# Designed miniproteins, single chains, continued (3), part 100

Each design is a single chain, and the fold is of that chain. pLDDT is the mean over its residues in the fold that is shown.

## One batch from the design tools (miniprotein)

Design m11478
Fold by ESMFold2-Fast:
Structure m11478 (fold): chain A 96 residues (1-96)
Amino acid sequence: AAAATAAAQAFIDAVRELEKAVLPKSKNPEELKRLFDNIIATVAALPGLSPFEADVQIALIRIALAITKKSEDIPEELWQRVEAALDALERALGLV
């Protein structure tokens, strides 16, 4: 539980750093902010979910992030940090 909570917080921190870099340059900052807020809220709930529910939510987060990367000019270093943190979260939840 502690490891999953710490991994969730690390991913939230990585997403917030990405938001700070991307949001000021976005053509749709309000919509993008809502997306990031929804991702953060979902991740905060992950340690309390069943493995099946957590796996579904992580898959949906990966899809949302992939679509965002296609639409926004995302710094590669920050993108790699977010992907690494999501992979660490998936491992901490026992999904791999």
Scores: mean pLDDT 84

Design m11479
Fold by ESMFold2-Fast:
Structure m11479 (fold): chain A 80 residues (1-80)
Amino acid sequence: ASDEAAIAARRAIAAELKEYAKEIKASEERLGLALAVAELAFREEGPEAALAAGKEVLEAEEEELERLRERLREESLARL
């Protein structure tokens, strides 16, 4: 059935994104965002686009988290 196939594909994508997030030590919050973006891409373009979009979010979020941490660190030092 199409519903079962779609559920299986979504689970496979989620599993791949979770393993990738674990490898790069992404936060649960960022993984949640990646999963949401992947779900949107899956509905529009299918499983390949969903996996790619999710990975891009995880990669971009990792860099963004580093920039945010650096900014907060600088701000904390400036208050001294």
Scores: mean pLDDT 72

Design m11480
Fold by ESMFold2-Fast:
Structure m11480 (fold): chain A 100 residues (1-100)
Amino acid sequence: SLIEELREKLSSLPEEKKEELKELLKKLEEKEKEINFDKNDLEHPAVDLIAKVLLRIATVIDNEELKKLVTPVVNGEGSDEQKKKVIEVYEEIKKILEEL
């Protein structure tokens, strides 16, 4: 249900905002490669970068569920379960934006 709500909200954004978020994700993917991110390493600095980008996206689309998920990770208080969910949601958001 979170992913379906994210798809609906992202699809309803103005084209300018969709392009802004696509560029933001492209820059994040380039950073992941630069810092050799392994998605199985939950202590990797990329997890914090991903969470911060998702928090920005959550603010743009005004999604409280995504904000609640990512805020503990951004604050350095995220559990391993929350970090895994952040990575999962990030992968799904990338797929959604590639389709837009």
Scores: mean pLDDT 82

Design m11481
Fold by ESMFold2-Fast:
Structure m11481 (fold): chain A 79 residues (1-79)
Amino acid sequence: SMAELEARLAAAYEAAYAEAMAEAADASRAELEERLEEARRRAAELRAEYAADPSEEKALALAREMARIEALREKLAEL
């Protein structure tokens, strides 16, 4: 069901966010900015792929990259 997919997307987002926050704990501003640009690029590619041919796998991958972007943006704001 859609509700089950939404729950899986939320779980994937939370897990990726927590992982990204932990990995970014002692990173420099330059390292965080580089990782953010890489995550943005991957998210853009996944969004294009999803728009062309939607799948749960692509939705989950996109959710994970969006979570990384949010975590990295938050870490940069804390510096």
Scores: mean pLDDT 87

Design m11482
Fold by ESMFold2-Fast:
Structure m11482 (fold): chain A 92 residues (1-92)
Amino acid sequence: MEEEIKKLVLEFLKKVDELAETIEDKEKRQRILSIAVATAIVVSAFLSGLLSAEETIAFLEDAKKELKELAGEKAEPVVKLLDELIALIRKS
């Protein structure tokens, strides 16, 4: 389970980089990248036992909402990976 979560985070970061390259607005691109970094930190804190599953899921749900607002339909691949992360964390 921990290895699957780590693998999904790496895939999420890769897909966010791909998404960011398609965004011409510098402020939106910077915010998308900031969400990616924060997501990696939050999931790492969860895996280290520093953050609860509830707190982690709440953050990921907010990240999904903000990514949809920033990138619309282009965010779909990234949002799908966040949904998969949320499902794995709920099982942990």
Scores: mean pLDDT 87

Design m11483
Fold by ESMFold2-Fast:
Structure m11483 (fold): chain A 96 residues (1-96)
Amino acid sequence: ETLEELKKLLPDLSEEEIEGLYELLKELAEKISNGKGYITLEELKEIIKYLSDEQQEQWIKLFEEESEGKGYLTYDQFVVVQVKDLVWLEELSKKK
């Protein structure tokens, strides 16, 4: 399911590139969470605090949407949120 979601978000990437991205982002999620299996909003805020206010607002919005009100992201949900943020940043780059 997560890989299919990533394929929809990144249609120009090969299956191998998507699988590689998934593994890298899952490893990042594990490091952020210190291996506990999920990422809280507070942990997310710590890693994004160096970003612009606009980028922080987008991350929080994506977190709230993907978390479905539970206040945390699973590793798979974090991977989807990270990819959605990357797609949004790419669109900003094209408009500027």
Scores: mean pLDDT 79

Design m11484
Fold by ESMFold2-Fast:
Structure m11484 (fold): chain A 85 residues (1-85)
Amino acid sequence: MEEELKRLKEKGEKLVEEYGFYDILELNPNLEALKQSILDFLREKGEDEIAELLEKKPVTEENVREGLNLAVAIQYEEIEKKKKE
């Protein structure tokens, strides 16, 4: 679990940086609402363990960015999997 979580964070960070998704945090700095949206997305995708780990972290810009990175990586991998299958 920890290795998979780290892999997804690193992949998502690269994608978010490449496509400029961090600008969303500057436009809408409601970190509590952003965290909740990320948790809801992860749970909808069946990533309950990852969602629980993020939920336990304090609401900070760093933790919300990590959650966004995870959500982006998970969505991207779902799209990649469908293209190959």
Scores: mean pLDDT 73

Design m11485
Fold by ESMFold2-Fast:
Structure m11485 (fold): chain A 74 residues (1-74)
Amino acid sequence: SHHEEKLLENLENFREVAEKELAEDPEALKQVLELIDKAKEAIRNGDYETYLKYVGQALRLLSAALRRRALAAA
C-alpha cells in the first residue's frame, strides 16, 4: 500500500542518517540498524504501534550516542 511504502522510505532515510552520524560508533550503529529491521517487520505485519515503538527506541539510542560524543568533545 502507499502508506506501507512511505513508512519503508522513512526507515531507509533513518538508516542513512544513522550510518552517517554513527560511523565512528559501530556498536550503536548495529543496535539502531537492528531496530530499523524490526520496524520494517512490524510494517509488513501491519503493526503500526510496534513500528512506532522500535522507531522510538532507535531514536533514543541515536540521541544517546550523539550526547556521549558531544560530552567526550567538551
Scores: mean pLDDT 87

Design m11486
Fold by ESMFold2-Fast:
Structure m11486 (fold): chain A 82 residues (1-82)
Amino acid sequence: RELIERAAELLEKGIEAARKGDGEAAARYARQASELLFQSPDVLARVAGREAEIAAEAAEKGDFETAVRSLENALRLVKETL
C-alpha cells in the first residue's frame, strides 16, 4: 500500500514535469515510480510500471504528449489498486 501511494506521488510529479517540458525530471520520476510498481505483486501495478517506463522513454525524446498520456494511464491504474 505505502509503495503504491509513493508511486502515485511520483507519477503526479512526472505529469507536472512533463507538462512544464522538463523531460529530465519527468523521466526520472517515471523511472522511480516504475521501480516501485514492479516491486508490487499486483498485476495492475506492474502494468502501470510498464506505462511509466514508456512515459520515461517518451519524455527523454521530448514527446511530452505521449509522456503525459502514459503517466496518466499509469496513475489511473495505480488508483484502481488503492
Scores: mean pLDDT 84

Design m11487
Fold by ESMFold2-Fast:
Structure m11487 (fold): chain A 64 residues (1-64)
Amino acid sequence: NAALEEARKAVRDEIQKLIDEHNGDIQKAIEALEKKIGKPVIGMTAAEVSLALGINVEAAKEYL
């Protein structure tokens, strides 16, 4: 599904941009993302967190 792959890339790029804006501070990037979307990222699926933070799905499950 090309549309899904493009959406995933867009999410990763946006998160990487936020991480870069906060000097690689993932926690601050998450805080900025939560302010932007108006909800905690804890409501995201493990796959969405994995894509957003660039971490393994198993690590994302532990984060959630």
Scores: mean pLDDT 61

Design m11488
Fold by ESMFold2-Fast:
Structure m11488 (fold): chain A 63 residues (1-63)
Amino acid sequence: LEEELGIDLKGKKYAVPTGGRGLILANELKSKGAIPIFYPTSYRDTAIAEALAEGAEGVVEEP
């Protein structure tokens, strides 16, 4: 989506889960210059809110 929209991901922070495909998603973000912020899935709502407060642009989740 970001590639199709021409959005530059460099230096932007995104929250990604620690587990499942989170590592794959983080590696893909890093390859595009983005900064992944990991959150545990056991209390993800709180961890996501903390990541957004720290400057994350959004959350990356699997459908």
Scores: mean pLDDT 64

Design m11489
Fold by ESMFold2-Fast:
Structure m11489 (fold): chain A 94 residues (1-94)
Amino acid sequence: MQPLSPEQAERVRLVREILEELLKKHPDLSTEVALGLRIAAEYLAENPDASVDEIYEKALEDLKKLGISLTEEQRAEFRKLVEELYKRYREARA
């Protein structure tokens, strides 16, 4: 495992705080969507300039590798949560 730079560690902390607040706001999330949101948050922390589309697609690819396929309803919910994560992160950084 590569050691994080101080700047990367700070981004991971910020994204984790936003993720925890989103999970608290949505306690009834399916396990699959919650896992997808955690993957999206990790990707955003590693790739701070990534677009919402890039984050969303990357998380779906990683879920698929774990044998997890989201339903149409779960994909719609997950997309909205990734957009909210992205918005909150950008507002906190800019």
Scores: mean pLDDT 82

Design m11490
Fold by ESMFold2-Fast:
Structure m11490 (fold): chain A 73 residues (1-73)
Amino acid sequence: MAKLEEITKKYSAKAAEAGAKAKSGKEMHEIATKLSDEAAEEVSKIPGATELDIGEVIFAVREAAWDAYVASQ
């Protein structure tokens, strides 16, 4: 679904930027949780979106934040 890809890309980019700027693992986890929750809410509004689609966007957003945080250390 094109909308799912757009949401995933948008929130993953935000998560990577925020993760790279995070000063601690706790701050990174808080940002990752907030952004993944926002992305999941957006995906849940797409007609025909499944629980798997929601799970995949949550995972992608959290992974982007973590990878950027680790790379910035």
Scores: mean pLDDT 83

Design m11491
Fold by ESMFold2-Fast:
Structure m11491 (fold): chain A 91 residues (1-91)
Amino acid sequence: APPLSSLTGGEYMKLVIDTVREELEKVAAGEITPEQAKQRLLDLGLPGVAERVKVAAEKVKAGELTPEEAFDLVLVNSEELTRIGAALREA
């Protein structure tokens, strides 16, 4: 996989969004744990998003949220993702 510093701003945002969605879907499918989903976002350098994904993934695992509802929860309440989106728009 390419290092984060080699991605364009648009590629980085797409990678983050796609990763959040894919990890939540994998948790719903029972393929990974919420802790593994969190680690994936930590590996992308997003500790705040990683913590939000863990909370959302735990709710998906418990059957409280669908992956789509959990994804929306991560996006709406993620200051890091909001900052990244704003930075990419200014670049």
Scores: mean pLDDT 74

Design m11492
Fold by ESMFold2-Fast:
Structure m11492 (fold): chain A 111 residues (1-111)
Amino acid sequence: MSKLEEALAEGIRKLRETFEKTRGLSDEEQVQAIAETIEEILKKLKSDPSFSDEDIEAVATQLAAEAIRLARERGLDPEKVFQAIEEVIKKVLDPETAERVLKRVRHLLDA
């Protein structure tokens, strides 16, 4: 498995663990924990010079898509999850990368 594939798999694993650990908490607390988990993963990748901006864009897009999918399965409002993730993406990524990620994820939400 490539380093990028390993990072993505680990990120998805942590995201799924957050959904399980927040089971029975309020919707607001679950959404906050999901956003914080994605922020932690993306900050770690940004601090590692072996990951390119394209790698970070790919991981951010896949984590956001998986979070929205899991939100729908758990009965959370996917739009609220998207809004929380949008703030994290804009905070952690550069403006051009953030715009590309959010455009891709919005298309998945609207489909």
Scores: mean pLDDT 84

Design m11493
Fold by ESMFold2-Fast:
Structure m11493 (fold): chain A 89 residues (1-89)
Amino acid sequence: SGEASLQASTDALIAQATSAETRELLERARDLLLEGARTGSMELFKEGYELFAEALIAQDPSAAPLVEEALEKTLALLAEKEAEAKAAA
């Protein structure tokens, strides 16, 4: 379900991309996020979200502070989930 949700969300954003550069970044972000979901790789999730943020800032530079804050919160959540997984092992 999480994989399907990530694909749907990223596909919707790719469809809204206003430039080929932004579209390419969003497509790479989608591929990394889906691979991260399939493999459980927190590193792939981090790379995917970082490219996602780059694409959103490229499309609307005025949104950079909001996108950067959202990225920081997302990366912190991923770090917490990775720590929980390590503690459970």
Scores: mean pLDDT 78

Design m11494
Fold by ESMFold2-Fast:
Structure m11494 (fold): chain A 110 residues (1-110)
Amino acid sequence: SELEAQLKALIEQIKTLVENLARSLNVPKERLDEILELVEKGVEGAQKALEELQKLYRETEERILAEGKEKGKEASVARALKEAKVSIDATFARLQELIAQMEELEKQLG
């Protein structure tokens, strides 16, 4: 059906954004595969995948800042992270929008 095709396309869009974000965060393939499997399990899984990526982003930011501080490069590292955050936050916002659309389509399908 048209709705089933739309849901499938939406899941693939979510998976593509998840893969792009995970690549930006240097997430290991095994962990990325687990997160992608969550997206395939429906809206609840997609929400959990988003939460896991948000956690990974926070952990990555903290690690990079700590490494920058240790090397006396904290100001330049903090600036680079602030610039990267704009793009990352936009990707998280887009993922939230797509997951909300997924929830609506799942409600329409039954």
Scores: mean pLDDT 85

Design m11495
Fold by ESMFold2-Fast:
Structure m11495 (fold): chain A 80 residues (1-80)
Amino acid sequence: SLQKVLEEARRALDELAALSPEAAQAARDAYAIIREAIESGDGLNGASIAGAMIQGASPERAEEIRAAMDRIAELIRQAQ
């Protein structure tokens, strides 16, 4: 269900936000993009999600953020 997808996406983003204060803002931005894409039924722009997630993180955390983004993308695909 969409609710489960959004709940798991939020949990993943909350975990990333715990890594740094900058990641917290990126996590909120990514969550907003994901929620709007699901609610509108428009095509999800993976580049927008990646951009929002990476903006607030250090290069050292980029790999973990990309892995989390891949999981969120998979959850969205399953919901559609």
Scores: mean pLDDT 59

Design m11496
Fold by ESMFold2-Fast:
Structure m11496 (fold): chain A 78 residues (1-78)
Amino acid sequence: GAEEAARLTREYLALLEELRGMDPEAAAALAAKHSGLPARLEAAVLRGREAAEAAARTLVELRPELDLEEVLRELLAA
């Protein structure tokens, strides 16, 4: 649902921020611990328009430099 897509989007962005500035070995270990997260996020977003909109809104809220309509268009084209 939309709630899961929003939650997973927040978790994924938090993971990406944590991976920045880490040593390659530490980054690889953290990424491996969360290796299922990208697939779970993709599956949640692909459940429909409402989920894609929730993910897009969450992404733009955390990354205000992004355009909501552009992000949503790309997610719906996947």
Scores: mean pLDDT 77

Design m11497
Fold by ESMFold2-Fast:
Structure m11497 (fold): chain A 94 residues (1-94)
Amino acid sequence: MEELRKRARELIGEAGRLINSANPDIERMLEVAEELAEVYREAVRRGDEETAEQLGMALAMLLNTAKERDPEAARRIEELVREVIEEWERFERE
């Protein structure tokens, strides 16, 4: 749990820097979004709902920023969000 939470904090911090950048690195934004989705799934599997909520919020904020700056990157992040939701729903339904 502690390592998961440390990784989550690092990714959320990096997402925040990208969102507040005047010239965000779109490639890095996509990489951070993919890592946020991965750590989100891990947090859900471990039952760490608080960390999952924080990661989900950061991913949503990155998506909104991408929509304003690069529609193609936004489309890719939206696909990642959809995949994460589908996987989580499948685990819930078994």
Scores: mean pLDDT 79

Design m11498
Fold by ESMFold2-Fast:
Structure m11498 (fold): chain A 78 residues (1-78)
Amino acid sequence: EEKREKFLKELRRLIEKSGKEQYTPKEAKKLIEEVTKKVDIPEEAKKVIFEEIDSLPEDYLLTPEELLELVERGLELA
């Protein structure tokens, strides 16, 4: 719960700082990796998040809101 909220807050901060409106799956995974350097999460949560991103087509563009929602779902396993 506490770790989930901190992770999502840090992800939102990085998204806002980037100024990007859309993220490729590859870019999304890089953001998640950056957040994990500051906020540790269970390995199972990280695995689920990456699996969800990897399930998307390579040309799919994630909005900030979609990325945050996907990550929140993955963190539910934490």
Scores: mean pLDDT 80

Design m11499
Fold by ESMFold2-Fast:
Structure m11499 (fold): chain A 105 residues (1-105)
Amino acid sequence: MTAEERRALLEEAIRLAEEEAEKEGFKVLAVGVSLEEGEETRVSVALLAEKDGEYYLLIFRYSVKDGELILESKQVLPVPADRVAARKASLEARRAAALADPLAL
């Protein structure tokens, strides 16, 4: 997978996860993403989101089949309000690292 193909795949996975979260009434605050390469390519997207004044971590796991992202699993985990800032910073750092130029990593 080229750096350009990797970035496009990760950006598509983020878009799909955000769209799904918005359909369920969540407001996305931060996004983390990772690529797992092996015999099968997998993408994990973690969204920090707000709904009805409460905070949640939404975890979407996708498999890549013939260039297409297929949703394998979805988890919704409550986040205490006092942990939101730390979780946001962690996810933003993870997203920046995943989308960075491979020559810089």
Scores: mean pLDDT 81

Design m11500
Fold by ESMFold2-Fast:
Structure m11500 (fold): chain A 74 residues (1-74)
Amino acid sequence: ANAALNIVKELKDLTTDELVAIGKALGVPDAKLNPATREHVTGAIQEHYTAQGKSVEDILAEVKKAIADHKAAQ
């Protein structure tokens, strides 16, 4: 429950294109990133990590790193 809310909080300021790029960087399959909408892509990222059984702390660390790496590439 809290993991999903924290992921949404980290992703809320990103564009749809940035969300797709981050989803790909995190290893989410391309098929799960279509349609390329904010709502669907955010859900796909959450589902990917929930399926792996990762802790909230590990999920947040990976998401924050992916965002930082993406911003550094701009």
Scores: mean pLDDT 73

Design m11501
Fold by ESMFold2-Fast:
Structure m11501 (fold): chain A 82 residues (1-82)
Amino acid sequence: SLVEDVRRVLEHLIELKKAGKPFDEIVAEVKRRLRELARKHNLTLLQYFFLYQGAVYILENVPLEELEKAAERLIEAFKQMV
């Protein structure tokens, strides 16, 4: 499902952050993964932008220990758009 695919993408991105990947590499991976989701699920521009901005904000600003909780909040907000 779309929501399950979004969850898996966010989990993957969190693992890159935990592995100490540079932020520019993480942003590139966000763009790549969300483009794949957009193609697979026919995401609207609004859905794409919401996920992109949310994921980048969380990965840049949220401490490692809070990332999973922040990702769950992003997923719950995204569910309201579907």
Scores: mean pLDDT 86

Design m11502
Fold by ESMFold2-Fast:
Structure m11502 (fold): chain A 125 residues (1-125)
Amino acid sequence: SKKEQIKEAARLLKEAIDLLSKSADEETRKILEGLKLALDEAEKLEDPEEAIRRLVAALLRLYSLMQPDDPNRAEAKEKALKAAELLLSVTEDPVLREAIEHLMTAIETGDPAALGEALRLFLES
């Protein structure tokens, strides 16, 4: 169901956060802890589109915290991509869909132009 796919996306994002937290400094770890709380709050929302939007916001922030030298970056990226695929499959908002597609490209390629376009579209959604 849509709700179960949203929960699975949140679970994958929490696993990515745990991976990045292993090598993060204290300040980054506190931000990552805050993102986990935001994911828990998003899962409680009755409106699935609002839940999806909040999970995409968390994913955008999580990706911005992925350092290129992090030893867990590759595994965290794979979990983030799987979460993005699930969110893409369940959103009914065409602008948010396009934002997620650009975000997936940014995660896969590291292209800052794709990340910029994802953020622009997300803010329009």
Scores: mean pLDDT 89

Design m11503
Fold by ESMFold2-Fast:
Structure m11503 (fold): chain A 88 residues (1-88)
Amino acid sequence: SAVEALRRRAEEVIRRAEELIARSTDPEAIKLARDAVRDARQALELLDQAEAETDPRRRTHLLTLAGLFLIAAESNVLVAERRMKKAE
């Protein structure tokens, strides 16, 4: 399902960000990774709300918001990872 795909993407962002936080000494990379975890967790909460929602329009709105938080989370973890590769 679309919800399951978004959930897997959010969980992958959290995994990548937590791995980066554990290995990094770069404060800026750690900040970006922490922001990514926050946004990915917000996306997961919105996905849980969407699965409980019975109104199709409200469900679509929640899925759209979850997608936007997920895009922000993916962007932040990607920037953090690229920053780490440049420092190595």
Scores: mean pLDDT 89

Design m11504
Fold by ESMFold2-Fast:
Structure m11504 (fold): chain A 85 residues (1-85)
Amino acid sequence: EELEKKRIEKEREIFKSLTPEQLVNTLKAQAERAYFAGEPELARELRKMAEIAKTNKDEAIDQYIKARKEFLERMRKRGEELAKK
C-alpha cells in the first residue's frame, strides 16, 4: 500500500518530464492495456486524459494520478468483498 502510493507520486514526476505528444501516446497505450485487462471504465478515463493532454498537460497528469488512486481503492474494496464469500 505505501509502496503503491510512492509509485504513483513517482509516475507524476515522470509524466511531468514528458512532452505533451509523449504523454498523449503514453496515456493511449495505458488505456489500451486497461481495456484488455478488463477495466473499460479506466480505459475510457485514460483516453479522455489523452485528449486533455493535447491542450493542458498538467491537468491531464492530475486527472491520471487521481484515476490511479481511485483504481487502487476500487481494487482493494473488490478484494474485501471476495474475502466475505
Scores: mean pLDDT 77

Design m11505
Fold by ESMFold2-Fast:
Structure m11505 (fold): chain A 103 residues (1-103)
Amino acid sequence: SRRDLELSARVLESQSESARGMIGLVEDEDEDTALRMSRAFSDVVIQNADYLGSLGEPQSLIDEIKKEADRIKNATTRAEAKEQLEKLEELFRRGLELTRERL
């Protein structure tokens, strides 16, 4: 429904902003803290991906979000975590643009 798409757009926008905030945190914190927080963020992203699917987002987008979030869980350095978070932010922004085109 239009209401579900509007809610999905808000969730995607919020997740993009959260990913950007996490990138800043990863840059400012020590590596162990940065990696721990990135892994926790990844778990939340995976849970939210299932919610986006319930709102009518395409399964291809959900699968891609989960794949990129899983890559963050496997990061072993601050630089790797940052690169993977930047890719996830770009994915949320792309998903948001596509969702807005359906409104």
Scores: mean pLDDT 88

Design m11506
Fold by ESMFold2-Fast:
Structure m11506 (fold): chain A 86 residues (1-86)
Amino acid sequence: NTLEEIEEQIITNLLAYAKMKGRSPEEVIERLNKGDVSEQEKSFIAAYLRAKGYSLKEVMEILNDKEKFQEAAKEFADLLKKYLEG
């Protein structure tokens, strides 16, 4: 699987989860940019970081560091926005 195929699958799963929770894609983007995410949403960010080639240890370090997590969440929000626009 290419990175793009894995990213598309992660985004598809995130959007399905968000819809189940009654959230719009725009609300998910806003929450990600604020770092206000559920444990399930963190798992999608973790899957994305793993797909980018980060080790499990590196992913855990990112998720536990406030600044690094905010950066990763914003990057994931930008990816989600790209998929919604195209």
Scores: mean pLDDT 83

Design m11507
Fold by ESMFold2-Fast:
Structure m11507 (fold): chain A 72 residues (1-72)
Amino acid sequence: MTLEDLAEAVRRALEALGMPELGEEAAEAILNRDVEKLEELFEEAKEKHPEHAEALDQALEDTKQAIAQIEA
């Protein structure tokens, strides 16, 4: 898996949750390897969409793990 593959996967997953704008921003943060921006975006999304908090927490953890594996 490349960063581009990961960015596309995360973008599509967030679109499936009804958050396409967050998906685009998260994909850009992944491509820039900006983990702090990614964490900020997901925390803001959880505040706006508490019904998706569990899914967002899982997606953030999975994404951070995948970035670490790609950079290894």
Scores: mean pLDDT 81

Design m11508
Fold by ESMFold2-Fast:
Structure m11508 (fold): chain A 70 residues (1-70)
Amino acid sequence: MSKEELLKEARERVDKAIAESKTPEEFLDRVAQLVRELAEKARELGYSTEEIIDLAREVVKYAFEKLEKK
């Protein structure tokens, strides 16, 4: 699985989380779980620590952009 595929799946999970969450706190909890699962999956796929940090940063940035529009 490529970085682009991992980011696409993560962004789709963020979109689902924002739609299903009733509070900002619930949304942030779901995003934290998503980022942890993404980091674990990326590590298993052989991604470096730097690459995992970059992936997490992109997902968190997207999540805050979605939260601001809610």
Scores: mean pLDDT 83

Design m11509
Fold by ESMFold2-Fast:
Structure m11509 (fold): chain A 62 residues (1-62)
Amino acid sequence: SMELVILRFRRLALEGEVFLLERILEKNPNLPESKKAQLQAQIAALRAEIDELDKQIQQLEA
């Protein structure tokens, strides 16, 4: 369905954002702890959004 296609594209985009933020943390081990915490919070929020999309995708694939 078109809805399933859209949800999969959104999930892919969010995974890309997580990947970029994780690479920033990996390549910059000497970042201030406050900045690391901010980036980790952003990753956690994006992961929560991905989890919600995964639930919606699972329901449509059932």
Scores: mean pLDDT 88

Design m11510
Fold by ESMFold2-Fast:
Structure m11510 (fold): chain A 93 residues (1-93)
Amino acid sequence: MRLTVEQVRELVRLADKNGDGRISRKEFLEAAKKVGLSEEEAEALFDTADRDGSGYVRVDDLIRVLSYYATFGKLPSDSYLEAMKDVMWPPPA
């Protein structure tokens, strides 16, 4: 199932409960379940954003991955994430 932009906003809101700009794997998976994502889909999205394997992602990096997935229906490449780290998301269509 494709993730919508509204589901991205709700997912980030539910995951970043403390408003500290950091989301743990546990917080993300719990939030993803509440918005109807499968465990496999949620883990793939988090692992794509958590490129260093720390178990924590920045809200901005997570939004980029989720918004890309919502728009294109596929995970972004490493090259795409590096190119987009310093630009506003979403980019124009």
Scores: mean pLDDT 71

